# Designed miniproteins, single chains, continued (3), part 75

Each design is a single chain, and the fold is of that chain. pLDDT is the mean over its residues in the fold that is shown.

## One batch from the design tools (miniprotein)

Design m10601
Fold by ESMFold2-Fast:
Structure m10601 (fold): chain A 85 residues (1-85)
Amino acid sequence: MEEFLKKAEEAEKKKNYSEAAYYYLLAANEALQSGNKDEAREYVLRALEMALKANDEGMIVAAMIRLRDLGDVETAKAVQEKVFG
C-alpha cells in the first residue's frame, strides 16, 4: 500500500511530475480498494496537481475521470473547462 505513495513522493522531489502523477493515481486505487474514499480523493488531487505541473494532458484526463468517479463532479468539470475549453 505505501510503495506507490513513496514512489510518487520520490518522483515529485526529482521534479518528474508525470511519473509522480502516475504513482499518486496508483496510490488512490489502493486506497479505494481498502474503502478509504477520502484518502483516494486526496491522492487523485495530488496526481492532478502533478499532471498540471507536467502539462501532461493524458494524466490530467486520468485524474479528472477519477475525481468524477469519486463524485467530485464540480472539480472534474472545472479541470475539463480549463484544459479542454
Scores: mean pLDDT 80

Design m10602
Fold by ESMFold2-Fast:
Structure m10602 (fold): chain A 81 residues (1-81)
Amino acid sequence: MPSLEEQLEKAFEAAEKMLRSLVASNPSWSAAQIRELVEAWTRYLKREIEELISDPEQAARAIEELERRSRELTEKLVAEH
């Protein structure tokens, strides 16, 4: 069984790849629409983390990492469009 950390990393990587693909397929989207898309997926994954991880400190760290990665992804996607 992969560790929780490995499962989270794979989930983050898959989400990032999917979001990049969606943005690339929609070149007419504004920066605001791209930010809204990433924010919506971040909110979804945040809820999933809170339900999956019973330890509040581990959940908080995973959410912090998610929010950091989402911010970096948003900046990169907006800069490319």
Scores: mean pLDDT 80

Design m10603
Fold by ESMFold2-Fast:
Structure m10603 (fold): chain A 80 residues (1-80)
Amino acid sequence: MTEEIVQRAIAEQQPAAEALKDTGGEEDVRELLLRVLDRVEEAGQTELARYARAALEERWRNPDAPPEEVERIARERAAA
């Protein structure tokens, strides 16, 4: 039962992940994600929201950067 619930959750997220790869609407996706992060920040997780926002901005500025480099830059920007 639990394994079936996990499989269903993965299947529900798969179309969204594929849309992120195939969609030319990067600006629309960015605006949505930034609004979600504003909600996270208002919920009191300010540090996490700052990291995630910085990571998204860095990813859109440098899409070819490896995830590890984006994370490092995001941490530096969030700490400033």
Scores: mean pLDDT 63

Design m10604
Fold by ESMFold2-Fast:
Structure m10604 (fold): chain A 62 residues (1-62)
Amino acid sequence: SKVEELTQQAQDAIRAASEAAQAGDWETMRRHLARARELLEEVAKLKGVSVRQVEDEVMAAL
């Protein structure tokens, strides 16, 4: 589903941000976190739930 696709992309973006942070690349980290935020907001909109609920679900899957 579209929700599953966007959720996977958000997880990938969060992992990429973590890797960039470990490398000291704060600019790349911020770009990945911004993308993750956009994806989480879209998932929340599609599911009719809060962004916080989606964040909790995604973080539990990491």
Scores: mean pLDDT 86

Design m10605
Fold by ESMFold2-Fast:
Structure m10605 (fold): chain A 113 residues (1-113)
Amino acid sequence: DLTWDEAVGIIRALADFIKQGVIKTEEGPVTSAAEMATKKLSSSVNSTFNGREYPTVGEFMLAPLDGLVGRDLVREIHARVLAGDRAGAVALLRAAGASEAQAQAIVDALFLR
């Protein structure tokens, strides 16, 4: 199982790859948090983790958290990102055991900042 610091590192690296245009979607490049939460991964980069596929870039980026918080909370965090609710996403991560710094780092990555 990943630690919170390992999950932060992976999610930040994935955000950097998205910003660099390395990770492709079916609808073109990702330039905002809303696009990250709605655009689907291209078939060439879509993956199955823990027995399911991640249809959006945001769900794929949150895959490292499946072991830490479970899939239902990952889906709720993704919904907060889609809604533009940064504070709500941070609060959910902190309630699940992330530090303030870890929660902010994950949410900043998901909002591509």
Scores: mean pLDDT 76

Design m10606
Fold by ESMFold2-Fast:
Structure m10606 (fold): chain A 108 residues (1-108)
Amino acid sequence: MTPEELIERLKEAFEQGKWDESAELLGELSDKVLSEEQAEQLVPIALKLADSPNVKVRVSAITLLGRIMSLHPDSPYTPQLLDKLREISRTDPDPFVRKLAQEILDEL
């Protein structure tokens, strides 16, 4: 699927509360080269899903945020994403999610 098709499906899955499908689509997007416009569309969705009660969804969302920042480090949303990852690395209830957020920060 193209990044555009994946983004449209993710929006639909997110609106319908389909968390397993959302996690899978986030994972597929993390393997794509995303434009600044595509990244801008994904940022609010990924930030919302990083607060999901579902650990798998949070893992996938955090991974996508890291990918977006690696592709577009100078974007206006990047400081917000860095702050969010720092928060998650210190406060997420799951130790694996905290470690993942810290590892992403260490690679940036």
Scores: mean pLDDT 84

Design m10607
Fold by ESMFold2-Fast:
Structure m10607 (fold): chain A 71 residues (1-71)
Amino acid sequence: SMVSQESRDKLLAALESFFPPSPSSEPVPQSTVDALLLETERDGDAALRRLYALVSAQPAAVNALRAQLRA
C-alpha cells in the first residue's frame, strides 16, 4: 500500500535532525521501511521510538533509510 508523503517527510526530517550520515550504508529490508511508514500514520511517537531503536542497533541503516524515504 502507498503511504502519505507527510509520513515519509516526518521520518526523513527525524533522520536528518537527530542522526548524522553514516560513512557506510547497509540495506534495510523493504518490510522494515513499510512497517515504519504504516506506524507513522497510526502513531507517530511510536514510529519515532522504533526508528531510534533501529538506528541505535544499526547506525549504517541511516543512509539506506534516507534513500528509501526520498524515493
Scores: mean pLDDT 76

Design m10608
Fold by ESMFold2-Fast:
Structure m10608 (fold): chain A 97 residues (1-97)
Amino acid sequence: NPAVEERIERLEILATGDLDRLREFLRKRGYTDEQIDAILAQFERELAALRASGREAEVQALLQQAIEYLRAGDFEKAEQAWVEALALVGEALVATA
């Protein structure tokens, strides 16, 4: 399923923090250079906050769990793991403010 494979690729990129891979992923999907730069700047801020708060490993584990659930076809559990990862990113941004 190409849509599931694309979601897995996106989560893998986010879990690794690979900015070059994220830039290429977005470029292939028709994002403009201005849009890509804005997305990468936001991701860098989020990653810095996770590192400063000590939550990077916990978020990476949740993203990996979401990938495993997507591969298994368990979309409900994948969504739950993703929502929990987003909540931790939000908490890290507040904690490092």
Scores: mean pLDDT 83

Design m10609
Fold by ESMFold2-Fast:
Parts: sequence; structure tokens; C-alpha cells
Structure m10609 (fold): chain A 98 residues (1-98)
Amino acid sequence: MELKRKKIPEEKKKELLEMIRNKVPSEEIEKFLESLGFEPAEEDQEELHAEWLRAKSGTEEAAALYRRLLEAMRRGPSAEEQERLRAEIEAFRAALAA
């Protein structure tokens, strides 16, 4: 209900992407995000998640697919389609955690 989200400045976003690519611990990335003093916009959050997947899997394809699934969820598909997309997103996360 509260719009506390702001677009990450391009320079800070580049720093975050570099930290993710260099496999900096999640705790340090979270501290950096807290230092910004605001919540990232959904668009920026999706880009950061996609880069995290690239770093974990070593593949652009996995990151692109994950982003596409998140974008499909945002478009307000039917409850059945949402359940399917959610299952696919969770499957990707599980595969990368193994």
C-alpha cells in the first residue's frame, strides 16, 4: 500500500550488478541495498534477481527465462496460469540451490 520504492541510481545499480557478478555474499549485498535508504523499484529488483541467477548458474539463458516468468506473473494471468508460472519459478530456484 505504501510507495516507498525508488529507481536505483544507474551508478549504484552498476555497483550492485558487479557485486553479484563477483559473488559477494548476500549479507553484504543486502547491507548495500539498506545503505540506499529505500526499496528498489520492481523493475530494478527483477534485474538484480536475473543477475544473481547468471552468477549462480553461469548462464544468460537461465536469467532471461526467470525474468520472463516474473514479467508474465506481473501481467495478471489467470489463477491457473499463475500457479503454473509460480511452479516454474520455484523449480528454477530449487535447481540453482542444488
Scores: mean pLDDT 67

Design m10610
Fold by ESMFold2-Fast:
Structure m10610 (fold): chain A 94 residues (1-94)
Amino acid sequence: SVEESRKLQQEITKTIIKLAIENPDSTITLSVDGDANGNIVKVSVKLDGKEVFSWEVGGKPAKSASLEFKGSDFLKKTKEELAELGKTLEEILE
């Protein structure tokens, strides 16, 4: 459902922000597998190649995408965007 998708996105976002704050010099890899209809069927978050978060539902993967970044690069961009929008990092880390 849309609500389940939003909840998953929030948990992934919180996990990545926490990892970026605690590990600024480490490489964070976000991998997402989707089905033929664009539904997310698997998400994995790795820190320096080690899986630290995984979520999976039953489904046939058709497409995969991954994004790799340093914790410090992600944190800087996120803080700058939040400052421009008048938001705080605490609002995301609820």
Scores: mean pLDDT 70

Design m10611
Fold by ESMFold2-Fast:
Formats: sequence, C-alpha cells, structure tokens
Structure m10611 (fold): chain A 111 residues (1-111)
Amino acid sequence: MKEIEELRKELLELGVVKSLINMVAVMSESEDVLELAERLKEPLEKKDFETALKIILEVLKKTDERDKEKGIKGPLSEFASKISEEAKKAVDEVIKIIDEKEKELEEKIKE
C-alpha cells in the first residue's frame, strides 16, 4: 500500500489534470477536445500523469497554431467557444475516470 504522502500527491496530480482538461474544453475546438479525451483514457487509467500532461500540451499547441493562422493573438481570445455535445460527453467520460480515481485515493487516505 502507498504512504499517505504519495496518495495526496496523486490526488493533487488528478486535480491539476482535471482543471487542464476543463480549460482545453473552453479554449479549443470540438475536434481537438474529442482527440484529447480519447488520448487521455489510457494514461489516466494507468496513472501516467506525465503522458497525460504531454497530451494536454500538444492539444493546447494545436489550438495556439490555429489561433495564429486566424490572426488571433492567442487561445484565450476565443476562450468562450461553444463545444459540441459529442465533445462535452467525451470530456464528461474522462472527468468520470478522474473522479473515480480521486474517490479511490480519498478512501485510502481515510484508512
């Protein structure tokens, strides 16, 4: 079993990833959000947070490159963009995986 300090670090990492996924969902186009959600399923299940962060950064880079092509100063210029229902469902599935992992970690910390 992992020590409480390690469990708390994993919980914090999950919280950071969750926040970044929600940020991408607001800033990026539906296609990029769907790609992100699919690519994150395996790393999150394996608790590979380094790979999860790399995937998130790649999607944010694609968003920035598209914004530059449109003459927009940065991804935050379109941050109120509305994503498709399919992209929302994909994000919800990934968030559910994170929430389940957070719950498991919180239960272990309470022991």
Scores: mean pLDDT 70

Design m10612
Fold by ESMFold2-Fast:
Structure m10612 (fold): chain A 67 residues (1-67)
Amino acid sequence: MNEAVEFLLKIKGMNKVLVQKFIDLGYDTVEKLLTVTKEDLELLQLPHDLQVELEKALIALKIQQES
């Protein structure tokens, strides 16, 4: 399984359809996910609660990669 797919599936409220949309937009690596834009999130039509959980997960991932 792709590392980005594994990361996304751990996010509360995430589903396989939304994960596939991230991959289709080119967010197929963890490094690329750290560069996700608000415009791409709007295209994905993420619920507010899922956007919050995604932002928290990305911040935690960035800290973990730097430590």
Scores: mean pLDDT 77

Design m10613
Fold by ESMFold2-Fast:
Structure m10613 (fold): chain A 92 residues (1-92)
Amino acid sequence: MEERLLEIAKEYLETHNGEEAKARMVELAREAGDDVEAPPDEELFRNGMLTIIFEAWLASLPEEEQQRLLAEIANASREELKELAEKVAREA
């Protein structure tokens, strides 16, 4: 898990400051040697931040809980996944 990436994602979801979050992400990507290209729009960027938090949370769970949740996710709609990710972000 990328701890800095998770911190940026959590802060973005609490403050809704996309400009600051994007700047920090660009710096982190540059340090990692990746492209410094920003996401095309704010909704896609926000969904990316939610995904980072959700993946980190999922990886922190016991194996049995991970398997159960992955089975639920496989049958969930995109909207349901987004709601779950937002709930996790608030409690993480």
Scores: mean pLDDT 68

Design m10614
Fold by ESMFold2-Fast:
Structure m10614 (fold): chain A 88 residues (1-88)
Amino acid sequence: MLTYDREVRVTAGENKLIELAAGERVKLVVESGEAFVQVVEGEKVGIRDSATGKEVATLTPGKGATLTPGDYIVTASSDTKLNVVVVE
């Protein structure tokens, strides 16, 4: 299991902006729905499964990802703003 600095929980119908500091690890818990994740500011974001550490997605400003319900570790190499929109 990967370690993390803080937790952010999202559920269907929510829209959250997550501000990541360089090297910070955020546990993103998608409780329900599908989470559309996009980099608004920054360079590159890695998303891994929190239990296994396996890479799920790599995001850039031009490419987002869709996450199903589950626990993820989100990391950035630079200060980054990440938008998360959750739909049913």
Scores: mean pLDDT 82

Design m10615
Fold by ESMFold2-Fast:
Structure m10615 (fold): chain A 65 residues (1-65)
Amino acid sequence: MTVRVPVTLPEPATAEVYLDGELVARVDLPAGDHTLEVPVDRPGTVTVRVYDREGRLLTTVEREA
């Protein structure tokens, strides 16, 4: 199945995607509105943590798979 996670960024950033706390993907994103499509093989909590290029946490989004 695929979980879609909307992320709006004020600046270029790196998104880290977690499934039940396990890092499953890391994606570099430009500023603007994005929808991350996360393939998952089991039900669980998808967490996206977005960091700027200095390593500051910009936002966190959670979705149930």
Scores: mean pLDDT 80

Design m10616
Fold by ESMFold2-Fast:
Structure m10616 (fold): chain A 89 residues (1-89)
Amino acid sequence: SLEEIAERFRKLAEENGGVYDIVLKENLPKDYVPDEQTYIVTLFGQQPEPIKLIVRAASSAAADYGAVAYALENKLVELPFGLSSESAL
């Protein structure tokens, strides 16, 4: 099920050091300053514009897994979707 898939990705994120915070790029504070643990995760679904998540995590792997779990839990994209991630610095 979708819930089981999301739970699996959440666990993978925890096993890779964990996620501290996830926010939609559009909801980012004006004075936001990225650090070395900040990642930009882009999700490519069926919608015209990709979903961009700003993820603060212990590792890039944790950021990727956490972003997938977050997107599924919040119904931001439908499976299947593509993902790319980059450091914010």
Scores: mean pLDDT 85

Design m10617
Fold by ESMFold2-Fast:
Formats: sequence, structure tokens, C-alpha cells
Structure m10617 (fold): chain A 107 residues (1-107)
Amino acid sequence: SREEALAIALQMVAEETQRLLAEREAGEEDTLKLAIEAVRRALERAKREGLDQAVIDVLEEALEGLENKDFSNPVAEAVLLTVRAVLNARQGREPAAGGAAFVEAMR
């Protein structure tokens, strides 16, 4: 289904975002540029591994939305949120840098 294809696509984007961040020493990342690169890598991987056309279609839709800065597209928005979640998880690795404030903010 489209929902299953979206879930697979977002997981692949998260994995490629983690790889990109491991390849780069942590400065301030441009979330949009990071998202575009993560989607491009996920799309290349999906095509290489012969994944379902529905997954490829979702990744192509995400890439088009991101490149056109169309953030009203829910697929492009979901990708940006996924990339930001990976960035936040990496930055939150030191509990002293935000752990208590994060827990308080999530209440």
C-alpha cells in the first residue's frame, strides 16, 4: 500500500541520514540539503535493490517536493521531520546538553 511504501521510504531516509552524519564531522547541518541528499541515496538504493515501484514513487515524490521547496507536500514534510528526528537524536546523545530540558518539554 502507499502507507507501507511511505513507511519503508522514511526508514531508508533515516538510515541514509545516519550514514551521511557519520561521514561528516558534526557542524550545523542544513536540514533541507541533508534531506535532499538522504532521499537521493535512498532512491538510488531502492532502484539498485529492486524495491517495489510504490517505494520508488514515494521517494521520487519526496525528492521533487524538497527540490521545489513545496513543504505543503505531506511526503516532503514527513522526510524533513524524519531527517530532523535523526539530527535531534544524534545531538541528544549527551544527557547534560539537553536531557532534563527535553524531558520537561515533552510533559
Scores: mean pLDDT 75

Design m10618
Fold by ESMFold2-Fast:
Structure m10618 (fold): chain A 72 residues (1-72)
Amino acid sequence: GTISRREFLRRALEALGFDPSASDSTVLRTLANLTGLSGEELRRLLAARTISRSTADRLLERAKRSMEELSA
């Protein structure tokens, strides 16, 4: 299945502890830094209308893991 970009960003905000008022670009840039996405991949994600649920889950899992490593 797929989820909307809006739904993905809402989940990312919650999972990463962002303020609900954080901009889409701020959230996606942080995800890119945490997951090792390239600037091109980030631009594609910003332009995407929908994202696959498996891709969303993988990105969030990797981001959470990276945050845990940064906290050590």
Scores: mean pLDDT 75

Design m10619
Fold by ESMFold2-Fast:
Structure m10619 (fold): chain A 70 residues (1-70)
Amino acid sequence: MSKELIEKLEELTEKSVKEGKFTSKTATQITALGIEASALGIEGREETAKEAEKKAKESLERIDEALKKS
């Protein structure tokens, strides 16, 4: 379900922003969730995959911006 993927992405993003530190580990986890979303599209859940992929990109951008501000 897309809700679990999106919630995990948002949780990882908030955690990184609150800690003021971004690690390669966090980047890998977000990337893995993005790949999972892409796999859902291949299985015929394209709408869910598109939403999750969009959220993954937004999460990475938010983390990058937080790092630049800190």
Scores: mean pLDDT 62

Design m10620
Fold by ESMFold2-Fast:
Structure m10620 (fold): chain A 90 residues (1-90)
Amino acid sequence: KDKELQELIKKWSEELDDKIEEIEKQAKEENLSRIEMVEKIKKAAEELGEKLKKEIEEKFPGDEEALERVEELTEEVLHLLDDAKEKLKK
């Protein structure tokens, strides 16, 4: 259980890193602002977080603790991105 949850979280982290690289490349090619880049990363994190929640619901039905942990992780990432966006506005 814990090992499988850890592997799912690791895969989610790797997919998010890949998405960040894609967004950085797109930002350079399309001359996006830093704020627009952060917004795209935030959306990618939200989408990957929802996908991870669904996978946990399917593999570990009724494991509220695992779902809560993933929700906390996605909220922490989104908070960090919101803080970065606010600093860029100034």
Scores: mean pLDDT 77

Design m10621
Fold by ESMFold2-Fast:
Structure m10621 (fold): chain A 58 residues (1-58)
Amino acid sequence: QPNFTQAEHDEIVAELEAKGKSKEEAAVIANDVLNQLRGVPQTKEERNHVINQAIAKF
């Protein structure tokens, strides 16, 4: 499994928990966001932009 995707998942969960989401809810949201990015050729910066935009909705 790709290590960077796991690191991104952990970072999203931490950010969402900081916004008041539960660990379980944050994990579901993180999985949804990362699944949307799967198979798309993107830089780390582009992926971070999409992730931050998704988190900003909460």
Scores: mean pLDDT 75

Design m10622
Fold by ESMFold2-Fast:
Structure m10622 (fold): chain A 90 residues (1-90)
Amino acid sequence: SRLERSLEILKKKGVTREQIEEAFEEALKQSYGGYRLYNITSYVLEKLKLGVKFDYDKFMKYYPKYIDEPTDLDRIIGIIADLIEEKEKS
């Protein structure tokens, strides 16, 4: 599945689903930006320290690809995996 492929990309960088879940829950507790997924994704990326460049244009580039995922967590996993692949191809 698309989610399984995204998780494999993350695993190659030493990132687990559980680490993303922890950072996601922390972002929600901080009430950053009225639960806007862009702000939550930005927070998770900062916590993971992957050195990927992230802005609203990159969010809007990848977000539509994952909009039909069942949870915001799964959407974030997909977006982060695509950002990692983009950086590796640079």
Scores: mean pLDDT 82

Design m10623
Fold by ESMFold2-Fast:
Structure m10623 (fold): chain A 60 residues (1-60)
Amino acid sequence: SKEELEKEAGRVGFLINLYRLVRDAIAAFEDPEVAAQRDAEIDKWITELENKRKELEKKA
């Protein structure tokens, strides 16, 4: 249903925010080389989640 799609989009948005916080924490506390590798991985996950959110919003 539209309501279920909107709730899922909200959950995806929350996950995006959590991954951004994790990325910021890694940048602050990890070795720069490790931080760079993890930043690339997390950025990819965030991009995939942003695409999923857009698809859910279109279907809602």
Scores: mean pLDDT 81

Design m10624
Fold by ESMFold2-Fast:
Structure m10624 (fold): chain A 65 residues (1-65)
Amino acid sequence: PEMSAALEALLRAEIARLRAAFPDAADVFGRYESDLAAALELLTRLGRGARDEADFLARVRQEVV
């Protein structure tokens, strides 16, 4: 749970910075926020099956090319 919260915080901070840099793309970032919710749900499920932080990262890498 703490790992998912930390990752969410990092992603939210990045989106906030992008919004500040590109205010004309607000609609695009709205879609990214929706996609982020789906991604966080997937990561939470992967995290529940993980034994340790290293195992969690290995599972995430296996889902991403």
Scores: mean pLDDT 67

Design m10625
Fold by ESMFold2-Fast:
Structure m10625 (fold): chain A 65 residues (1-65)
Amino acid sequence: MVPKVDYELVAKIQAYIDTLPSGTFIDPAELSRLFGVTQSAVNRALEALEIMGHIERVPGGYRKL
């Protein structure tokens, strides 16, 4: 069975976000280009990071907490 979320992608995006200052805007389209994955995959990974308390949802994307 295919997992609901790609935890390897979540870990890679988390490592990238952890290098950014708090309050940095996170654009899902830029992450899609940076990691070479679909925006759907990025959005699922960002939703997981939001649940984990690393980022918050804002209009047009996310913001690092």
Scores: mean pLDDT 79

Design m10626
Fold by ESMFold2-Fast:
Structure m10626 (fold): chain A 84 residues (1-84)
Amino acid sequence: MEKALEVEKKALEVLSKNPELRKEVLEYVQKGGDAYKAGDVEKALEYASKAIDLLKEAAIKGGVPEKEAEEAKEIALKELKEAL
């Protein structure tokens, strides 16, 4: 869990310095939220998964090893499925 939080922090630092990538993440988050409000949980999970993939790319760009970024993605997807 602590390693996943560090990966997330690195991803957020990259997003703060890369407006284009941040915009793409926010667009998927918004689409996921809209789908969830419409009762389409499957669409919400699809869009949230795309946002998580972009966060993984941001973390790797921030210097996180690919293996650790992939593990953090799997944790985030599991937590998201449990929350929805």
Scores: mean pLDDT 79

Design m10627
Fold by ESMFold2-Fast:
Structure m10627 (fold): chain A 83 residues (1-83)
Amino acid sequence: EAESAYREGLSIAREIGDKLGEAKSLEGLAKVAQAEGNDDEALSYAEQAFNIYIEIGDKEGAASVVRDIEIPLGVRDIKRAVQ
């Protein structure tokens, strides 16, 4: 299962200090949680991945998390009125 692969990747990345791998694995876990309807868990993983991407200077990774996870979940749960 995808979740098991991402959890394994996260464990390995943390053990060897691979911050990019850690962020990618957290992003994958966020997408799995989003697909399962676990919005709070998905946002938690997404925020963790976003913070690491920003820390290491991966702007594309950070943008991917916002675009693919945070914005869709925010629009679904909260009706946002922007003027």
Scores: mean pLDDT 76

Design m10628
Fold by ESMFold2-Fast:
Structure m10628 (fold): chain A 64 residues (1-64)
Amino acid sequence: DPVVRAVARRELAELGREAGLEFTEEQVEAAIDGLLASGGDVRAAAERIARLDPRLAEAFLRHG
């Protein structure tokens, strides 16, 4: 869903700024894929992205 992906990219960019994280394109895409695969379950998505960057997962859980 392109709308859901666009919203997820925007939210991830905001979370990254708040957490002081620099995202690669690959990290952003993997995080979006994790969100979509988990059906929007923020905790399940955070577990997937924790394998990429634990700070990203913490930011997701704090703001989700």
Scores: mean pLDDT 66

Design m10629
Fold by ESMFold2-Fast:
Formats: structure tokens, C-alpha cells, sequence
Structure m10629 (fold): chain A 79 residues (1-79)
């Protein structure tokens, strides 16, 4: 079901959050920009097509991951 797919996506995004916190600085700026574009595209698609608690959780996790990518990119550009 859609709800089951959204819950699995939320699980994967939580794992991505943990990975970015631990290893985000090991990525190149180009890799981080590509990841950001992918996450923004997914966020836009989900916001346009889905609603409800599972979609809201996924959207919040996408926003958190985008913010983490932006923070790492800002750190790399300031160094």
C-alpha cells in the first residue's frame, strides 16, 4: 500500500539522516548538490501527490535531510 511505502521511505530517510550526521563531510560538494537536488525533487513530488500522517512524516524527514546537506555544503564552502 501507499502507507507502507511511505513508512519504508521514512525509515530510509532516518538512516540517511544518521549517515549524513556521521559521514556528511566525506562527500564532495558535487555529490552533496546532487543529493540535495534529488531530495528536493522527491519533496516536491510527494507534497503535490500525497497527504496524511505518513506523507507529513516523510516530508519532515526530507526537510531535515535537505537542511543537513545545506549545513555541510555551507561548512565546506566556508573552509
Amino acid sequence: STAEKLRELARQLRELTAYLRAHGRTFSAEELEALRAHLEGLRAFLAANFSGPEAEEVLALLEENIALVDAVLAEKRAA
Scores: mean pLDDT 88

Design m10630
Fold by ESMFold2-Fast:
Structure m10630 (fold): chain A 60 residues (1-60)
Amino acid sequence: MQLNTDNIIKQVQAAGAQGAFYMFGVFKVPVKESQKDKVQAAIDEIKAKDPHAQIKLEVQ
């Protein structure tokens, strides 16, 4: 029931996220508005593999 934190960070950064950090069971993913759709798609793929993953996009 634990996510591979390193893989999540790598996937969102590859999609254009500025970074990712984990707190209180939730990944926060800061992203520029121009990259939000690509990063959201990466988050959706992660959730498809692990539906219990709590990941929130933070548009800058």
Scores: mean pLDDT 74

Design m10631
Fold by ESMFold2-Fast:
Structure m10631 (fold): chain A 107 residues (1-107)
Amino acid sequence: GEVSDQELQELVDNREALLESDDPLLRGLAVGARIALGLWTPADLPYLGDVGLNLALFSKGGALPAYRVLLENPQITITYTTKELLERMFGEELPVKTRPEVPLPRL
């Protein structure tokens, strides 16, 4: 379902607790919410991850802010599949680094 502005604000309000978590997923969600709301800083970007990026992309009005963050921050690393999908959606090559997907076993 769509992530509401209220749910994003709750993630931002709890950001310090989420960023203190040892779980990179929880830190990524906090950063994704900040990107969707335009509240992010460069110090947030190492924690973004694919899940945080997906949260921003599926948030109302979050897709263009998330895409611009990727265009302006080539140090970000995402999966090849996510990069290819975003490049097809927006028609522009992203300067971000790619991680290999888990290789499917050879049949």
Scores: mean pLDDT 67

Design m10632
Fold by ESMFold2-Fast:
Structure m10632 (fold): chain A 64 residues (1-64)
Amino acid sequence: MLTSEQGRRLTRLVVERGGLPAQAGDDAAALGSATGSKEAAVERLVAHGASRELAEEIAEEAGL
């Protein structure tokens, strides 16, 4: 399960490193929190247009 801090960090990294809107990060963080799954957050970022490699790096940096 994501903490609020991990979710905020994920959204920031998505904007700064992924070039995606904050909504994409918030959506992925919400799914990760609801499911307790890092992979669910990664898949949601990929669905928003991130590469799998970038999505996994962002999730790791966010502490997922």
Scores: mean pLDDT 82

Design m10633
Fold by ESMFold2-Fast:
Structure m10633 (fold): chain A 89 residues (1-89)
Amino acid sequence: MERRREEEERRRRELEERIRELERRIVVLESALGLLEAAKSLIEELLRRGLISEERAEEELAALDEQIRELEEEIRRLEEELRRLREEL
């Protein structure tokens, strides 16, 4: 029994588990991004139909745009980490 082989196999399993966790997180964040984009489209439609005030629409859209930017930055960060971990595998 070679201890080095056991350590290498353990490290590989740990990396594979971390990769799977990051992939799941990215999917969840991409889904959340899609929902925020849909919400933005809804606010724009409500404004177009005159069902919401221009002031309220601007406030809601600004808040959604900020959340979208934060999610896009988080997704990019996780994708960079995922790429690095895949290179170590």
Scores: mean pLDDT 84

Design m10634
Fold by ESMFold2-Fast:
Structure m10634 (fold): chain A 106 residues (1-106)
Amino acid sequence: EKEKLVEEAVEHFLEAMGLLFYGADKVPEIAEKLIEAAEKVGRLTREARELFKSGKDKQKALEYAREALRITEEVAKELSKYDPELAQRVLEEARRGLELFEEAVK
């Protein structure tokens, strides 16, 4: 069911956000950038969820989910210079989130 796919997508994006906050504690050299990215991913994810639930614009909700992944990919590239395993986990979570969201809007 579509609502369940969106909730699962949100959980994965929020997990990516949490891993970025964890990365900020672990890598002070880029902490501010990781925190900024985490906050943006969280906001975009919540906005995507609200747009989907309200039925106002499911395509716009998908665009917000895609932007959340794009931001995550950019910051994960920088994180990979310090912690490639953590960067990979962040990417896997955000990518899974988008996959589930794309399934929900079909």
Scores: mean pLDDT 90

Design m10635
Fold by ESMFold2-Fast:
Structure m10635 (fold): chain A 57 residues (1-57)
Amino acid sequence: SAAEEARLKKFEEYLKTLSPEEIQRVVRSLKRQVELYPDNEFYKKALEIAEKILKEK
C-alpha cells in the first residue's frame, strides 16, 4: 500500500542517521519479528532495507 511504502521510506531515512552498531540492533529485532510473524511483508521488507544499509556503511 502507499502508506506501507511511505513508512518504509521514512524507516530507510531514519536508519541512514544511525551508527552501524545501532543498525545491527535493529536487524536483530527485525529478524525476531520476521520469525514470529512470517506472513508479515512489512517486517520482511524492513529487514531487507536494514541489512542493505548496514552493508553500505
Scores: mean pLDDT 85

